# Designed miniproteins, single chains, continued (4), part 83

Each design is a single chain, and the fold is of that chain. pLDDT is the mean over its residues in the fold that is shown.

## One batch from the design tools (miniprotein)

Design m14875
Fold by ESMFold2-Fast:
Structure m14875 (fold): chain A 111 residues (1-111)
Amino acid sequence: SVRELLSRIANEASVEEALAALEAGADVAVVLTLAEDEETAEEVLRWLREEGLVEYGLLVSVTEADIATDRERLLAAARAIGESLALDGRRVAVAGPDAELAAALREGAAA
């Protein structure tokens, strides 16, 4: 379930906040759990497909500190995630305070 997925990558408070945002039609922003790169993005997407969770919107939060220290890799990862979800015919929604990261994921989803 989405709740189980989010529990693996965020604490319980983040899970409730993420689910509330998804129910409200919020966009999805990505948080990578390890070194942020294209390979990590591919592993996350492979895992989502294996778990059968791609039919749900994924809400993952990216902190301003993470964006500031590794912006280029996070933007590339967001785009790659969007591209993979769009290629699978899955719905993609983007949420988060960083407009560039949101735009990158939406651009990938549209490709």
Scores: mean pLDDT 51

Design m14876
Fold by ESMFold2-Fast:
Structure m14876 (fold): chain A 64 residues (1-64)
Amino acid sequence: MTKKNVEEAAYLIVRRLLSEHGEVTEEQLKEIAEQLARVYGISESEALKIVRRQYERVLAERAA
């Protein structure tokens, strides 16, 4: 399922950026979404939705 591959890629990228920089900006989330949209052939709006959900997931995991 292509959506699962996009979600996993977004999760790994966001997790790495948070580990290296302590935060991820809205502009960085948008840049990640644009890259994933090109790689997986989905819309930028769909990719951004996935990237934001994975960002929230990583934040929740780090808070637990």
Scores: mean pLDDT 81

Design m14877
Fold by ESMFold2-Fast:
Structure m14877 (fold): chain A 60 residues (1-60)
Amino acid sequence: ELVEVGPDVYVDKNYLEAKYKLIYDGKTYYFSSQEDVEKFAKEKGAKLEKIGDNVYKLVK
């Protein structure tokens, strides 16, 4: 479950100390693990692109 903690910023409520950032459709999501980021991308049918240390974006 994703919780909005700021404008266009969402964090899984069980991962408040999440280090992995994902940018998608103008919104920012935070996850506790790279595996969770990859699963989210796969569920959305998009390719995951690493753009920095622990920073990702989804591409068509």
Scores: mean pLDDT 73

Design m14878
Fold by ESMFold2-Fast:
Structure m14878 (fold): chain A 97 residues (1-97)
Amino acid sequence: RSEFYQTLMDVAVYYVAEVALEYREQGLSDDEVRERARRITEVINAHLKKEEGMSDEELEELRARIEAAVDALLATGQPPDPDEMAEKISKAAKLLG
């Protein structure tokens, strides 16, 4: 359950960062990208609270992680490091028995 929630949070962070990159590439300002990412995050958080039973503390952590990822994206022009995601997946795969 805890590992499942961590995976959901990681996927949500990656998804919002990818969407933010697309908006930036479409020529939206940094402020417009942040506002749209915030709105998407609230939709995701509402779903996770209602359907998955995530706590307000977990949803707060998710908001902070998404905000940090979007800020990093806007500063660098790159999505979250795909090699870091691949390393996390590889570590998870080693636990598959």
Scores: mean pLDDT 74

Design m14879
Fold by ESMFold2-Fast:
Formats: sequence, structure tokens, C-alpha cells
Structure m14879 (fold): chain A 58 residues (1-58)
Amino acid sequence: SKETALESARESLSEDDRLTEEEKQEILDTLEKALSSESVEEAVDKAFEVYKKIIESK
């Protein structure tokens, strides 16, 4: 489940041409860190908030 969430995020981010490699890594690092201490749903929500902030800044 956690591994599946990380794999899905990597695939989705790899196809997103709006993001730099550094921004993609920041989102993935946020997800991985949150997955170590929180539920998959909570971790995904935290990563998505980082994603939204990056997209809204463009």
C-alpha cells in the first residue's frame, strides 16, 4: 500500500511537465516522510498540499 502510493506518485509526477525535477523530488520526499509516520491518506494529503502550493506559484 505505501509502496504503491509512492510508485503511483512517481508515475504521475514524471508525466507532469509543469514541475521541475527539484519540485517533483520535494513532493516525493514529503510523501515518503509522511508515510513513515502517518496513514497513506494523510501522507497523500500532505504531499498534495505541497503540489498545490508549487502549482499555484506558477
Scores: mean pLDDT 79

Design m14880
Fold by ESMFold2-Fast:
Structure m14880 (fold): chain A 84 residues (1-84)
Amino acid sequence: SKAEKVKEVLIETVRKVGEKLGLSEEEIEKAIKRVEALVEANKDNIEEFIKKTIEGLEEDAAREKDEEVKEILKEAIKKLKEIL
């Protein structure tokens, strides 16, 4: 399903960003649980959720000064657009 695919992309993105920022495994796990809850809450309107998530990530990427984090966000945007 689209919800499963978007969840996978967002979990991967959270893990990669968290690792680059030096977050602990516990903090990364907490962020992943928040992402899972957000996707579940929006599963009945998943395409609208994906569109809003892309918009938010594009804004975050535009403001991001860390080149590695920016590339992670851009890859997530690309993958989310493919799911739509």
Scores: mean pLDDT 88

Design m14881
Fold by ESMFold2-Fast:
Structure m14881 (fold): chain A 98 residues (1-98)
Amino acid sequence: SMEEVERLRRALEHLERLADEILATHPNDPKQQELAQQLHSIVERARKLIEEGKVDEARALLRATVETLFQQGYDTPHLREAARELGLTDEEIERLRR
């Protein structure tokens, strides 16, 4: 639906801001730079899926990405906002972080 597409576009914006924050906060960390580049690539892939009408595939890709980041110990306001746009509850986020 149009509401689902708008929520996915907001999730993409939050993930782009997360990638930018990682680069700004860890300018000399090659692993963090690689993560930021991977996030930019995922955002571009998801954007293309949305443009092709593959909304369910875009959502699945972004949910998997967000869930993996929480499992790896990342927790930032932009990541939490992306998760909320993708339908994750605060309770689900706390389970992923354990």
Scores: mean pLDDT 88

Design m14882
Fold by ESMFold2-Fast:
Structure m14882 (fold): chain A 65 residues (1-65)
Amino acid sequence: SDLIKKIADLLDALKKADSEDERNAVGSKLVQAINDYIKSKGGPKTQDELTKLVQDVIDQAKKLS
C-alpha cells in the first residue's frame, strides 16, 4: 500500500532527524499517516484491535525500510 510506504519513509525520516523541531514535524506527519491507515481499515471496535492494527502497520513499514 502507498500509505504503508509513506509510513515507512516517515519512520526512516524520524530516525534521521537531528533536531527537536524536525522530530516534532516528522512525528506529527507519522501520527497522521498511522491514523489514516487505521481509518482505512474501518476503525477498531476494541482496544486490542487498535493495538494490533498499530503493531501490524509498523511491522509492515519496517519490512519496507
Scores: mean pLDDT 78

Design m14883
Fold by ESMFold2-Fast:
Structure m14883 (fold): chain A 59 residues (1-59)
Amino acid sequence: MASALRTAGILGGMDAAKEYGVDLKEAIDNGRKAGEEMARQGETDVEKAYQAGYEAGLK
């Protein structure tokens, strides 16, 4: 499950980078951290992890 949330966060960051032209590496790193943080908090909803990664990728 933690692995799935991490992957969802990364995918969210990648989509944000593609859509807004932000730095791909930074967006992936931010998305990965967002997904990992949600997993540490006991989140299991992959869709929420994806959204968190997408939002983190935009920063």
Scores: mean pLDDT 78

Design m14884
Fold by ESMFold2-Fast:
Structure m14884 (fold): chain A 61 residues (1-61)
Amino acid sequence: SMEKRREIVAEAERLAETMSPEEVIDYAKEMAKKAGLSDEDIETVLREVERAIEALRRYRA
């Protein structure tokens, strides 16, 4: 569901402050799988998380 994807992305953004990018991506992947998302939805979540991490890294400072 779209709502579950949004929740995972939002939590990943929060964790990006204290965890490495790799750890955040692994977390998002595990949460998406536990939520029963399809492979297509998991891929969408991972792309959204990667985009969010890149944006935070670029504008943080």
Scores: mean pLDDT 79

Design m14885
Fold by ESMFold2-Fast:
Structure m14885 (fold): chain A 55 residues (1-55)
Amino acid sequence: EAEELAKQMRAHTAAYVEALRAGDVAAGQAHLDQATSYSLKQVKLQLEEMKKKRE
């Protein structure tokens, strides 16, 4: 689960760099937004695990 989110974040970060190299700012922004979204999902998973342990 967390590994898959990290994998998706890395893939979108790489696509962001490639889009900038091609001069496609719109595609670059979209991939950056996706990478940020996957990063936030990882933080939320950590918070959920902490809540479970606290009960």
Scores: mean pLDDT 77

Design m14886
Fold by ESMFold2-Fast:
Structure m14886 (fold): chain A 68 residues (1-68)
Amino acid sequence: MEEELQRLRNEIIRDLTAAMAAGRAEVPIRHPYLRRVDAETSEEFRQLALDAKIAVLRGEPAEVGPAP
């Protein structure tokens, strides 16, 4: 479960980074992962999305956060 949240964050960061590079400040929130999670996870997902958005805006590299 924790790995899935970390994977979601990586996907969101990637989408946000691409959107910002394309000159967009918004990314579609209709991600397939979001649709698979419970209401509780949806709240955690929002936190991850906000954190990822901040990371992209700060210009810091997306931390992949791999297993190793």
Scores: mean pLDDT 54

Design m14887
Fold by ESMFold2-Fast:
Structure m14887 (fold): chain A 98 residues (1-98)
Amino acid sequence: SITVTQSPSSVTVKEGETATLTQSYTTSGTVAPGVSWYKDGVLTLPEGAVLTIDEAAQTSTLTISPVKAEHAGVYTAQASDDTGTATGSGTTLTVVPA
């Protein structure tokens, strides 16, 4: 089985600052899980977003720097292995003007 937890559930960031969104996952499969992040249900991450995966810690971190108004939205993390797919509950990013 596989599970996914996202943190935080919501975050407010000022334009020009850095937003950090984290996914933790667990797996009982024999293959390392593939990690995908969605913005507002779309698999394409915005410009300025960098995904870092730590397979040993079973975490993925999405870092957005600098944050722009267009980065606001719901970010959903998903992990898939040979036993199935799990989807997180999402993180809502709110961007406020500088």
Scores: mean pLDDT 82

Design m14888
Fold by ESMFold2-Fast:
Structure m14888 (fold): chain A 94 residues (1-94)
Amino acid sequence: PVVSYDEFIEELRLGLERAIAELSDEEVIALLNAIHDMILQFVEDQKDKALAIEFLEKVIEVLEELLPRASPRVAAAIREVIASLKEKIEELKK
């Protein structure tokens, strides 16, 4: 849903900020993995590559903004997700 992308990005930011503040590292990492799988599914279902790339770039921006607030273990997991999403952007570009 194109109209929901900005809403998804804002909910992602708020949800992860809350999770980092309130949940254990294990719970935050599990949530990150679930979100990562959901993001990759959205990208696979998106036929417009330019829109998929824009969405991934916005997700990476949110994740990078959260790094200073995260524990070392959660920060490592966030960096792994960022690297995966950057690789997916390069795969989508030709």
Scores: mean pLDDT 83

Design m14889
Fold by ESMFold2-Fast:
Structure m14889 (fold): chain A 82 residues (1-82)
Amino acid sequence: SLRERARRLLELVVGMVEKFGKEKVLEMIRESLRESGASEEEVERVVELIEKGIESYEKGDMESALRYMEEALRLMLEVERR
């Protein structure tokens, strides 16, 4: 389900942030999206959603964190299918 994929994305991103720091992780995500053919507008939208998801997780708001990750995944899947 999209919810389970969002949970896995959140776990992956949080783990990477703990290892590399938030700024470096967001740059790695930007680079990966560009390589996948996303426009700059799509890249920044996805990164903004992921950053909001991280911030919500850090505040203990798991429901908001998962919603942001679901929105990010929807956009990423749309880019991949083009």
Scores: mean pLDDT 87

Design m14890
Fold by ESMFold2-Fast:
Structure m14890 (fold): chain A 78 residues (1-78)
Amino acid sequence: MESRIRAARRFIEEEVRAAAEAGASAEQLGKIAANSARLVVTLLGVPEEVAREIAEEVLREVLGDQAEKAIAAFHETW
């Protein structure tokens, strides 16, 4: 389980960071995090609650001061 959680976190982090470097808005990053979290639930079997917590943590790490806007967009998409 923990190895799947580690892989899920890396996947979500890489997707969010790549989009941020490409100039995606906080709202777009929230949607990308939601889609990535759904993929790790479906394909890796990570529990929904765990995938959501990872996505929120990644958005906070990548966006810092703008994390609230991304997390709101994440919840609307999730």
Scores: mean pLDDT 85

Design m14891
Fold by ESMFold2-Fast:
Structure m14891 (fold): chain A 95 residues (1-95)
Amino acid sequence: MMEEVKKNADRIIDLSQHDPIITLMVDQLLDSFELMSKEDPEGAKRAAEEMKKIVDEGVKQAETASPQEQIAIAAQTVSQMGRVLDETIEEIEKK
């Protein structure tokens, strides 16, 4: 699970052309995801599956994009992944 999430995160970092801000955002997302996965492994699995779909769509959209548009797509993709993580954390807190 963590290895798959890291692999998908690396795909977004590559798409961003290793933009330092996007890389930092991804690192923070991975740290939060690791903590969440220890609290709710089932929620983490669902979040990982949703994040993979978001990454796959972002990468597909980027296939016809300019290099500048690819960075924008990477930023939007990280933002959407963060939303999935936040929603999963909120569900853990509601128990």
Scores: mean pLDDT 82

Design m14892
Fold by ESMFold2-Fast:
Structure m14892 (fold): chain A 73 residues (1-73)
Amino acid sequence: SFTPVVIDRDELRRLLGESEEKAFEAVRRHPDLRSVSELRRLVKEVGKTWSEETLRRMARVGRRRAEELVRGL
């Protein structure tokens, strides 16, 4: 789903390449990223290696944010 606060895939790749904190910010603004497998693929594309624990935390943040947007929160 596209919303005015969601960044595009190119900006997401850029933020994923900067820092863990920027990556979490990107996931919050791109709620489509709620799958560990998709996050792992994108992280590989930007040449980063995050731990499985970090990828699971990112997926949880994206999933929670997607739920909030669907419920009008």
Scores: mean pLDDT 67

Design m14893
Fold by ESMFold2-Fast:
Structure m14893 (fold): chain A 76 residues (1-76)
Amino acid sequence: MSEAELEAHFLNALAELKKAKTAEDVRKNGEVLLRTARTPERRERAIAALQEIVDNSKDEAMKKAAEEGIKRLEEL
């Protein structure tokens, strides 16, 4: 995958997280972020986006999925 394709997939996953309505949406986009966050800057942005779900979601399953995503990104 080219760098331009990685960036496009990364930005799309960030946008889709803002629209996420289910834990599955959070997990799916978290997997895209994990694959595309190839720089420290992208990793930090991905963690921040998932942290917004932890802080603001009313759905406990979505919060847990976001916390699991953050942990996986921090292990990179």
Scores: mean pLDDT 83

Design m14894
Fold by ESMFold2-Fast:
Parts: structure tokens; sequence; C-alpha cells
Structure m14894 (fold): chain A 93 residues (1-93)
């Protein structure tokens, strides 16, 4: 799994992002992804991305780490696409 590969590289925040992507895909596959769960997952993604910038991505990431992050971002893109309009509606209140 991407999470195990990230842990092997000593990248625990990237590993947590990979686990979140796997959780999102499983919920989507089971038809159990509702708006509330999608919002909670997106909040966790944003928190982990902030942590990543301050910790593991504070210096230039090695190529293996960048490859993992790109794959994780690709898998999380449907969640971002789903949530972006809902977040914009909430901000407009």
Amino acid sequence: SLAEEARRLGLPVIARLAELAEEFEELLKRGELDEEKAKELMERVLELLAELREREAKEELPEEARRLLEEIARRLQPLVDLMLPLMEEEAAK
C-alpha cells in the first residue's frame, strides 16, 4: 500500500494522507460517502497538508516521496471536486 511505502521512507504525514485516500475510496465504493463524511475527510486532508508543509515538505522532497504524494493527490481529487462547491456555499453565508 502507499501508506506502508511512505512509512518505510520515514514519512508518517504522507502515510496518514495515503490512509485517508484509502478510507475515502472504500466509503465511495460502498456507497456510504455522504456530505457530512466527505466534509470530515476534507477537513482532515487540509490539516494533514498543513502539517506536511511544516514537517516533511519543509525541505525539497526526494523523488520517491513526490511520486507517492502525486498518486495520493490523484486519488483524493474526486473528494476535492465534490467538496469545493459545498465549501464555497458555506463561505458565502
Scores: mean pLDDT 78

Design m14895
Fold by ESMFold2-Fast:
Structure m14895 (fold): chain A 105 residues (1-105)
Amino acid sequence: AGMAGILESFRADAARDLENGLALYKKSLELHKQGDPKWGSSLSAALILLGMAIMGGDEAARKAYDEMLPWMSQEMNELAQTSKDPWKSQLAADGGAFLQRRVEE
């Protein structure tokens, strides 16, 4: 039996999060080409929004996430190598591996 209101809320939020996430992802690529360090912050925000859209069941968001995965994995690997904080290094390494495996599943 139906939980239609809950599912509709998730789907409505997912569509908006997808649009906002894609816009931030495109902005991140432009900033990266310009050598602007803000590209990392834009990419992180895009990944959060697209992750939320994926949780809402949006398959377009999943595909966009796959497209961003190489950038996020690279950023996580850099944090794992450059961070002198053990918990942050572990978090970055685990996060990068987790995202890569999710794409390969």
Scores: mean pLDDT 66

Design m14896
Fold by ESMFold2-Fast:
Structure m14896 (fold): chain A 91 residues (1-91)
Amino acid sequence: MTEEQREKALEELEKLPFEERRFLLALVLKETLSEEELEKFWEILSKLENPLEVLKVLAEVSKEVSPEAAEDILKTRSEEELEEVLAKYRK
């Protein structure tokens, strides 16, 4: 992925409603997904202009953050709480 593509993917991810961004971040960390979770994940990605590039960025996050963070991420209510959880579970 080019640097320009990465920057656009990050911008798209940041422009998503907090609830949707939180859901995508939590799901890429989970080891198992239900069919309903996969469908919702794909529905959110399909609204983006660069879904494959966003998916690559999410995959990069999954390498840096423990999968145990997934449930705590889903409990966050603000961007500040989300950042705190991501920092806590950083590898």
Scores: mean pLDDT 79

Design m14897
Fold by ESMFold2-Fast:
Structure m14897 (fold): chain A 66 residues (1-66)
Amino acid sequence: MDALIEEARRRAEEYYKRLVAEGVDPDVAVSLAAQYAYQYLVDAGVPPEQAAQAATQIGNDLLKES
């Protein structure tokens, strides 16, 4: 699980940076990046409840780095 969550975090951070570079508001970009992390984890076989918890934490971490 840790490797999947770490990869989801890396991908969400990369997606967030691309959205901001394309002119998306940081507040909107963090929400979209968290949703992307959730979908990545679910597609990788992580249960929806655990994927939602991980995506929420990733979003909170991105807000602190913004």
Scores: mean pLDDT 81

Design m14898
Fold by ESMFold2-Fast:
Structure m14898 (fold): chain A 78 residues (1-78)
Amino acid sequence: MKELEDKVREAIAPFDGKVTLFELKDGQLKKLEVVVKPGTNLREVREAARKAVNFNTGGGFMQEMIEERMGYIIVREE
């Protein structure tokens, strides 16, 4: 699972992002939080993180809206 976290960190590195929360259950991502500097394009950071982890999310759209059954990805500024 450290490997998946490392892939996410690699994907968000171009945005100078950092992973502050990474939670898995039964091999699926439950929660991921990424913090970036103010002025970063949050949408692009979220898409990069989503692509890195999206092996099992059935389309990867609106993951925050499926929090109860899937995982969710939070991207926020410091």
Scores: mean pLDDT 66

Design m14899
Fold by ESMFold2-Fast:
Structure m14899 (fold): chain A 71 residues (1-71)
Amino acid sequence: GSTKKYNIEEGLELAKKVFPGLTEEQEEELKRELERRAKELGYEESDDPKGAGESAELIFEIAGKKYPHLF
Protein backbone atom coordinates (compact mmCIF):
# COMPACT_ATOMS: atom_id res chain seq x y z
CA GLY A 1 0.00 0.00 0.00
CA SER A 2 2.39 2.72 -1.17
CA THR A 3 1.30 6.11 -2.55
CA LYS A 4 -1.57 6.03 -5.04
CA LYS A 5 -0.62 6.88 -8.64
CA TYR A 6 -2.39 8.53 -11.54
CA ASN A 7 -1.86 8.83 -15.29
CA ILE A 8 -2.96 12.05 -17.02
CA GLU A 9 -3.68 10.65 -20.50
CA GLU A 10 -5.78 7.77 -19.19
CA GLY A 11 -7.59 10.14 -16.84
CA LEU A 12 -8.51 12.42 -19.74
CA GLU A 13 -9.70 9.49 -21.89
CA LEU A 14 -11.91 8.39 -19.00
CA ALA A 15 -13.25 11.94 -18.56
CA LYS A 16 -14.23 12.08 -22.24
CA LYS A 17 -16.14 8.80 -21.89
CA VAL A 18 -17.91 9.78 -18.66
CA PHE A 19 -18.67 13.38 -19.71
CA PRO A 20 -19.54 13.38 -23.42
CA GLY A 21 -19.72 16.88 -24.84
CA LEU A 22 -16.73 18.32 -22.99
CA THR A 23 -15.14 21.19 -24.88
CA GLU A 24 -11.37 21.34 -25.44
CA GLU A 25 -11.23 24.13 -22.83
CA GLN A 26 -13.07 22.00 -20.25
CA GLU A 27 -10.76 19.05 -20.98
CA GLU A 28 -7.71 21.24 -20.30
CA GLU A 29 -9.28 22.53 -17.09
CA LEU A 30 -9.99 18.96 -15.93
CA LYS A 31 -6.37 18.04 -16.70
CA ARG A 32 -5.11 20.94 -14.56
CA GLU A 33 -7.51 20.13 -11.71
CA LEU A 34 -6.61 16.42 -11.88
CA GLU A 35 -2.92 17.30 -11.44
CA ARG A 36 -3.68 19.80 -8.68
CA ARG A 37 -6.00 17.45 -6.76
CA ALA A 38 -3.64 14.49 -7.13
CA LYS A 39 -0.81 16.54 -5.62
CA GLU A 40 -3.11 17.80 -2.84
CA LEU A 41 -3.97 14.19 -1.91
CA GLY A 42 -0.36 13.00 -2.20
CA TYR A 43 -0.77 11.01 -5.39
CA GLU A 44 2.26 10.48 -7.63
CA GLU A 45 2.25 10.79 -11.41
CA SER A 46 2.91 7.52 -13.25
CA ASP A 47 3.61 6.74 -16.89
CA ASP A 48 1.96 3.36 -16.29
CA PRO A 49 -1.61 3.52 -17.64
CA LYS A 50 -2.63 0.82 -15.12
CA GLY A 51 -2.75 3.63 -12.57
CA ALA A 52 -5.76 5.13 -14.37
CA GLY A 53 -8.26 3.35 -12.13
CA GLU A 54 -7.42 5.74 -9.30
CA SER A 55 -7.84 8.67 -11.71
CA ALA A 56 -11.53 7.72 -12.03
CA GLU A 57 -12.22 8.66 -8.41
CA LEU A 58 -10.42 11.98 -8.87
CA ILE A 59 -12.28 12.76 -12.10
CA PHE A 60 -15.68 12.23 -10.47
CA GLU A 61 -14.75 14.39 -7.47
CA ILE A 62 -13.33 17.21 -9.60
CA ALA A 63 -16.21 17.22 -12.09
CA GLY A 64 -18.73 17.31 -9.25
CA LYS A 65 -17.14 20.52 -7.95
CA LYS A 66 -16.27 22.26 -11.25
CA TYR A 67 -19.09 21.09 -13.53
CA PRO A 68 -22.10 20.10 -11.39
CA HIS A 69 -24.39 20.85 -14.37
CA LEU A 70 -22.75 18.08 -16.41
CA PHE A 71 -24.09 15.46 -13.98
Scores: mean pLDDT 69

Design m14900
Fold by ESMFold2-Fast:
Structure m14900 (fold): chain A 83 residues (1-83)
Amino acid sequence: KADIRAIVEPIAARYGFTVASITEKDGYYEVTLTKNVDGQTITLTLLFDDEGRLQGWSTSSKLTPEERQLVVALVLEIAAAGA
């Protein structure tokens, strides 16, 4: 059993994100991360397989170029930590 929270939570915190939820679904985990910036909330959804490997990510939030770079860096660290 992969401890998704133990991998994701410390990395998310370094980037100023909070783990809002971790949901086990059929064959995968869905992790929701949030960050508040200037009264706006950035929401990220990360998808992991049942072994804790990052499969993909998405956001419904409109990101600035700087916020997008931050998100990509966060996602790459999470992917590396789960490898």
Scores: mean pLDDT 81

Design m14901
Fold by ESMFold2-Fast:
Structure m14901 (fold): chain A 76 residues (1-76)
Amino acid sequence: MDEELVKKAEELLKEAEKLIEEARRNPAQRGSLALQAMEKLGEVKRLADQLKDEKKREELLERVKRAYERLNEAVG
């Protein structure tokens, strides 16, 4: 069961990372792309909170934190 949540979280994280890279390259759509990335990162956090495996939850939350850092670099 945790494996399905992890797979979905991995997919959303990958999509968020793609949106962050697009935001970096596209100043005209940066705000919209950043908002979409934040929405997907929020979904990853929600899925991580449902995990029974504390270690896997911590790993996903750390990856979300790193993605937010990359997002801030792209838009700030």
Scores: mean pLDDT 83

Design m14902
Fold by ESMFold2-Fast:
Structure m14902 (fold): chain A 91 residues (1-91)
Amino acid sequence: MEEEKEKYIKDILKAGERMVAAAIRQGKRDLAREILKLTGELIKAVKKSNDPEKMKEYVEKVKQIADDLESGKITPEEAVKRLKELVEEAK
């Protein structure tokens, strides 16, 4: 249980780092800071959760947001919006 939770936390952190880097590359430093904050809030929610199916779902969703942002499919503004929605769902 704890080992799986650590893997999920690391995956979320890695996705957050990728999104921060992408936002900085686009000159959106304010949004990069917001992404970092929201990534931390999502990690906190995952640490509080004991539902492995929900944790896996949140990891998959955050990875998708990171992939979409890096590929240019979404803007940093849209990534922040999706992260806020995901954090609220995780509470």
Scores: mean pLDDT 83

Design m14903
Fold by ESMFold2-Fast:
Structure m14903 (fold): chain A 100 residues (1-100)
Amino acid sequence: SERIKEVELRGKIVNAVTRLATALEGPMAGIREGLKAREMSPQEQEERLLELYEKAKKAGKMDKVLEKLYTNGLVAIAQLSSGPPSPEQLAAIAKKKEEG
């Protein structure tokens, strides 16, 4: 069902934001950022994911699980967005294809 698929995609985006924010600033920050992400446009969600990803990478807090969550989040944003994918969305789609 397309409705179930949309809910699952939105869940992946919120989960990616929540887990990256948790890794950076702890569980309360994760909850707060996840709630904010639910009200964001796809463009705002991508900008926030990119910001959290760069901060987590710079802080040495990225692991294989967070990399997968970030990739899945960007792919979900691409699938919910109208128009052509961003360069970051294209990179995430390519990476997910390599992972199966």
Scores: mean pLDDT 84

Design m14904
Fold by ESMFold2-Fast:
Structure m14904 (fold): chain A 112 residues (1-112)
Amino acid sequence: SEEERQRNIERVLSYLDTVRDVVLPGLQRFFQEGITPISAKPVSEEEAKKILKEAEEALRELEKALADHPEAVEVLRQLLDLAKQAYEAGRYDLAAYAASEILEAKRLLLGE
């Protein structure tokens, strides 16, 4: 329903506020310091590449759903940029972790 869609969008926006204020600064610091988050699982280059592609597709869907919320879209773009930079630096665990935050936003949008 439209009411369920709006509630899911509100859940995504609340999640992305936390990502902006806590998660993204933490991941940027981990990238700069060469540290991987303790919660990040070991990930191969192939697995990181797959997750990154899934995150790129998820971002396109989220951009459409969040068209009226450009600040939230910018947080998602910054997560994807960080994930790509981490991947290019061979930091596959960090890349997958950052990309997975975009996939979590998509899960919330779908009511999962």
Scores: mean pLDDT 88

Design m14905
Fold by ESMFold2-Fast:
Structure m14905 (fold): chain A 91 residues (1-91)
Amino acid sequence: SKELVERAFELWKRLVKKIQELKERGRLPSEEEREEGKALVAELQELFEKLSPEDQVELLLKLIEWYEKETGDKKLAEEYKKLIEEEYKKL
């Protein structure tokens, strides 16, 4: 399900960017922004549950790579990598 992985990846990126923007601007989210965030989270959870375990791992690896590239935050990327390794061992 390459299409589901790609769609979930896009939604995750939107969520992370939205959160990061709010943190950088020091603003609380507006009611509209909260509603958008909740809708994105719900859609993302539904998509993630439809992914095979292998596709879930692929998605998480893509997110780690993207997050490190966008933010330069190697510490958070390392934490996500650890979570993926734990999930991979369960497969």
Scores: mean pLDDT 72

Design m14906
Fold by ESMFold2-Fast:
Structure m14906 (fold): chain A 65 residues (1-65)
Amino acid sequence: SVVSKFTGEMLRLIAAEIDGDAEIRKEGDTYHVTLHRVTPELLETVERFKEYAAKLGYKAVVEVV
């Protein structure tokens, strides 16, 4: 569906946006997001990532190191 394609593209764009500040790994149906720093803007972007991942049926787990 067009909605699924759009949602997938948004997930990729958000992942690219945070690539310098976070490590993203996919294991099965779960995305693991490891943050190397914490800023309000980055946390907001990560929440958007979680929302789009959930729309595609994926779990997202966020960890700070």
Scores: mean pLDDT 80

Design m14907
Fold by ESMFold2-Fast:
Structure m14907 (fold): chain A 85 residues (1-85)
Amino acid sequence: SKRDEALRKIDEALGRIEEAETVEQIVEIFEELYDWLVKQGLLTPEQVEELDVLLETLRKSEDVEQAKEMALQTLNRLRAEIRER
C-alpha cells in the first residue's frame, strides 16, 4: 500500500539523517522524502505547512546536531500519524 511504502521511506530517511554529517545532507534527504510524500497526496494541509516550515528552518541551520534533532522529531511524529490512519 502507499501507506506501507511511506512508512518504509520515512524509516529510510530517519536512518540516513542519523548518519548525516552536514546540514546540506539532512536538507537533501528531507527534500527527497517531502517531494515524494507531496506527490503521493499522503499529507494533510497541516502536515504540508509544518514540513515546509521545517525545511526552510533546516536550510538556515548552522548546527548539524540541532538540525538532526528537529528533523528526527518531526519525521518520528509524522510516522506515528501515518501509521495510525
Scores: mean pLDDT 86

Design m14908
Fold by ESMFold2-Fast:
Structure m14908 (fold): chain A 97 residues (1-97)
Amino acid sequence: YTVTDADLQRDLAAAQEMLEEAEKIKNEIDSMPETPEKKRLKEFVDKLIEDLRELIARIQDALANGATDEEKFDLIVELTLLQIKLAISKKEYERLK
């Protein structure tokens, strides 16, 4: 069904919280011993942070300038994919502790 501006505002808040969590994981990874596994996880988390910042900017633009229902749906799909990537990052970080 139709994605509302209220839905986009909630998604923006969720994306911002996910960014804070990803940045915390990055800071903890930076304190870990240098291993190939750490380097791979760091690259994955760096890309997640980049993608989250891009998504946040796109949601802000959609709220400011308007967006089609298709564009709004694409933003929700991207948020869901990034939620999965954050969950993977958390699992991998716990495994490397």
Scores: mean pLDDT 86

Design m14909
Fold by ESMFold2-Fast:
Structure m14909 (fold): chain A 90 residues (1-90)
Amino acid sequence: SLEEEARRLIAEARALIEEAREAIKRAEQLGLTSLAAQMRRLVARIEELIARLEAALAAGDEEEVRRLMLELEIQMGLLRIHIGVLKLIS
């Protein structure tokens, strides 16, 4: 169901945020301040999207749920790229 898909995506997003928090600490330790700042901004956007998606699910707004899921997937993809860059250069 759409609700099950959204819940799975939220769980994946939360796991990614935890991975990103560790990546941000490492980036700061390495002096990669720009990369750390970019990852922090993406984490903040993802947290906002999770909250909005949970609200849309509670409201039963399927159109808004689909839109927010797409936005969340895009932001998660960008965050994964930044984490991947850190793994290549550290």
Scores: mean pLDDT 92

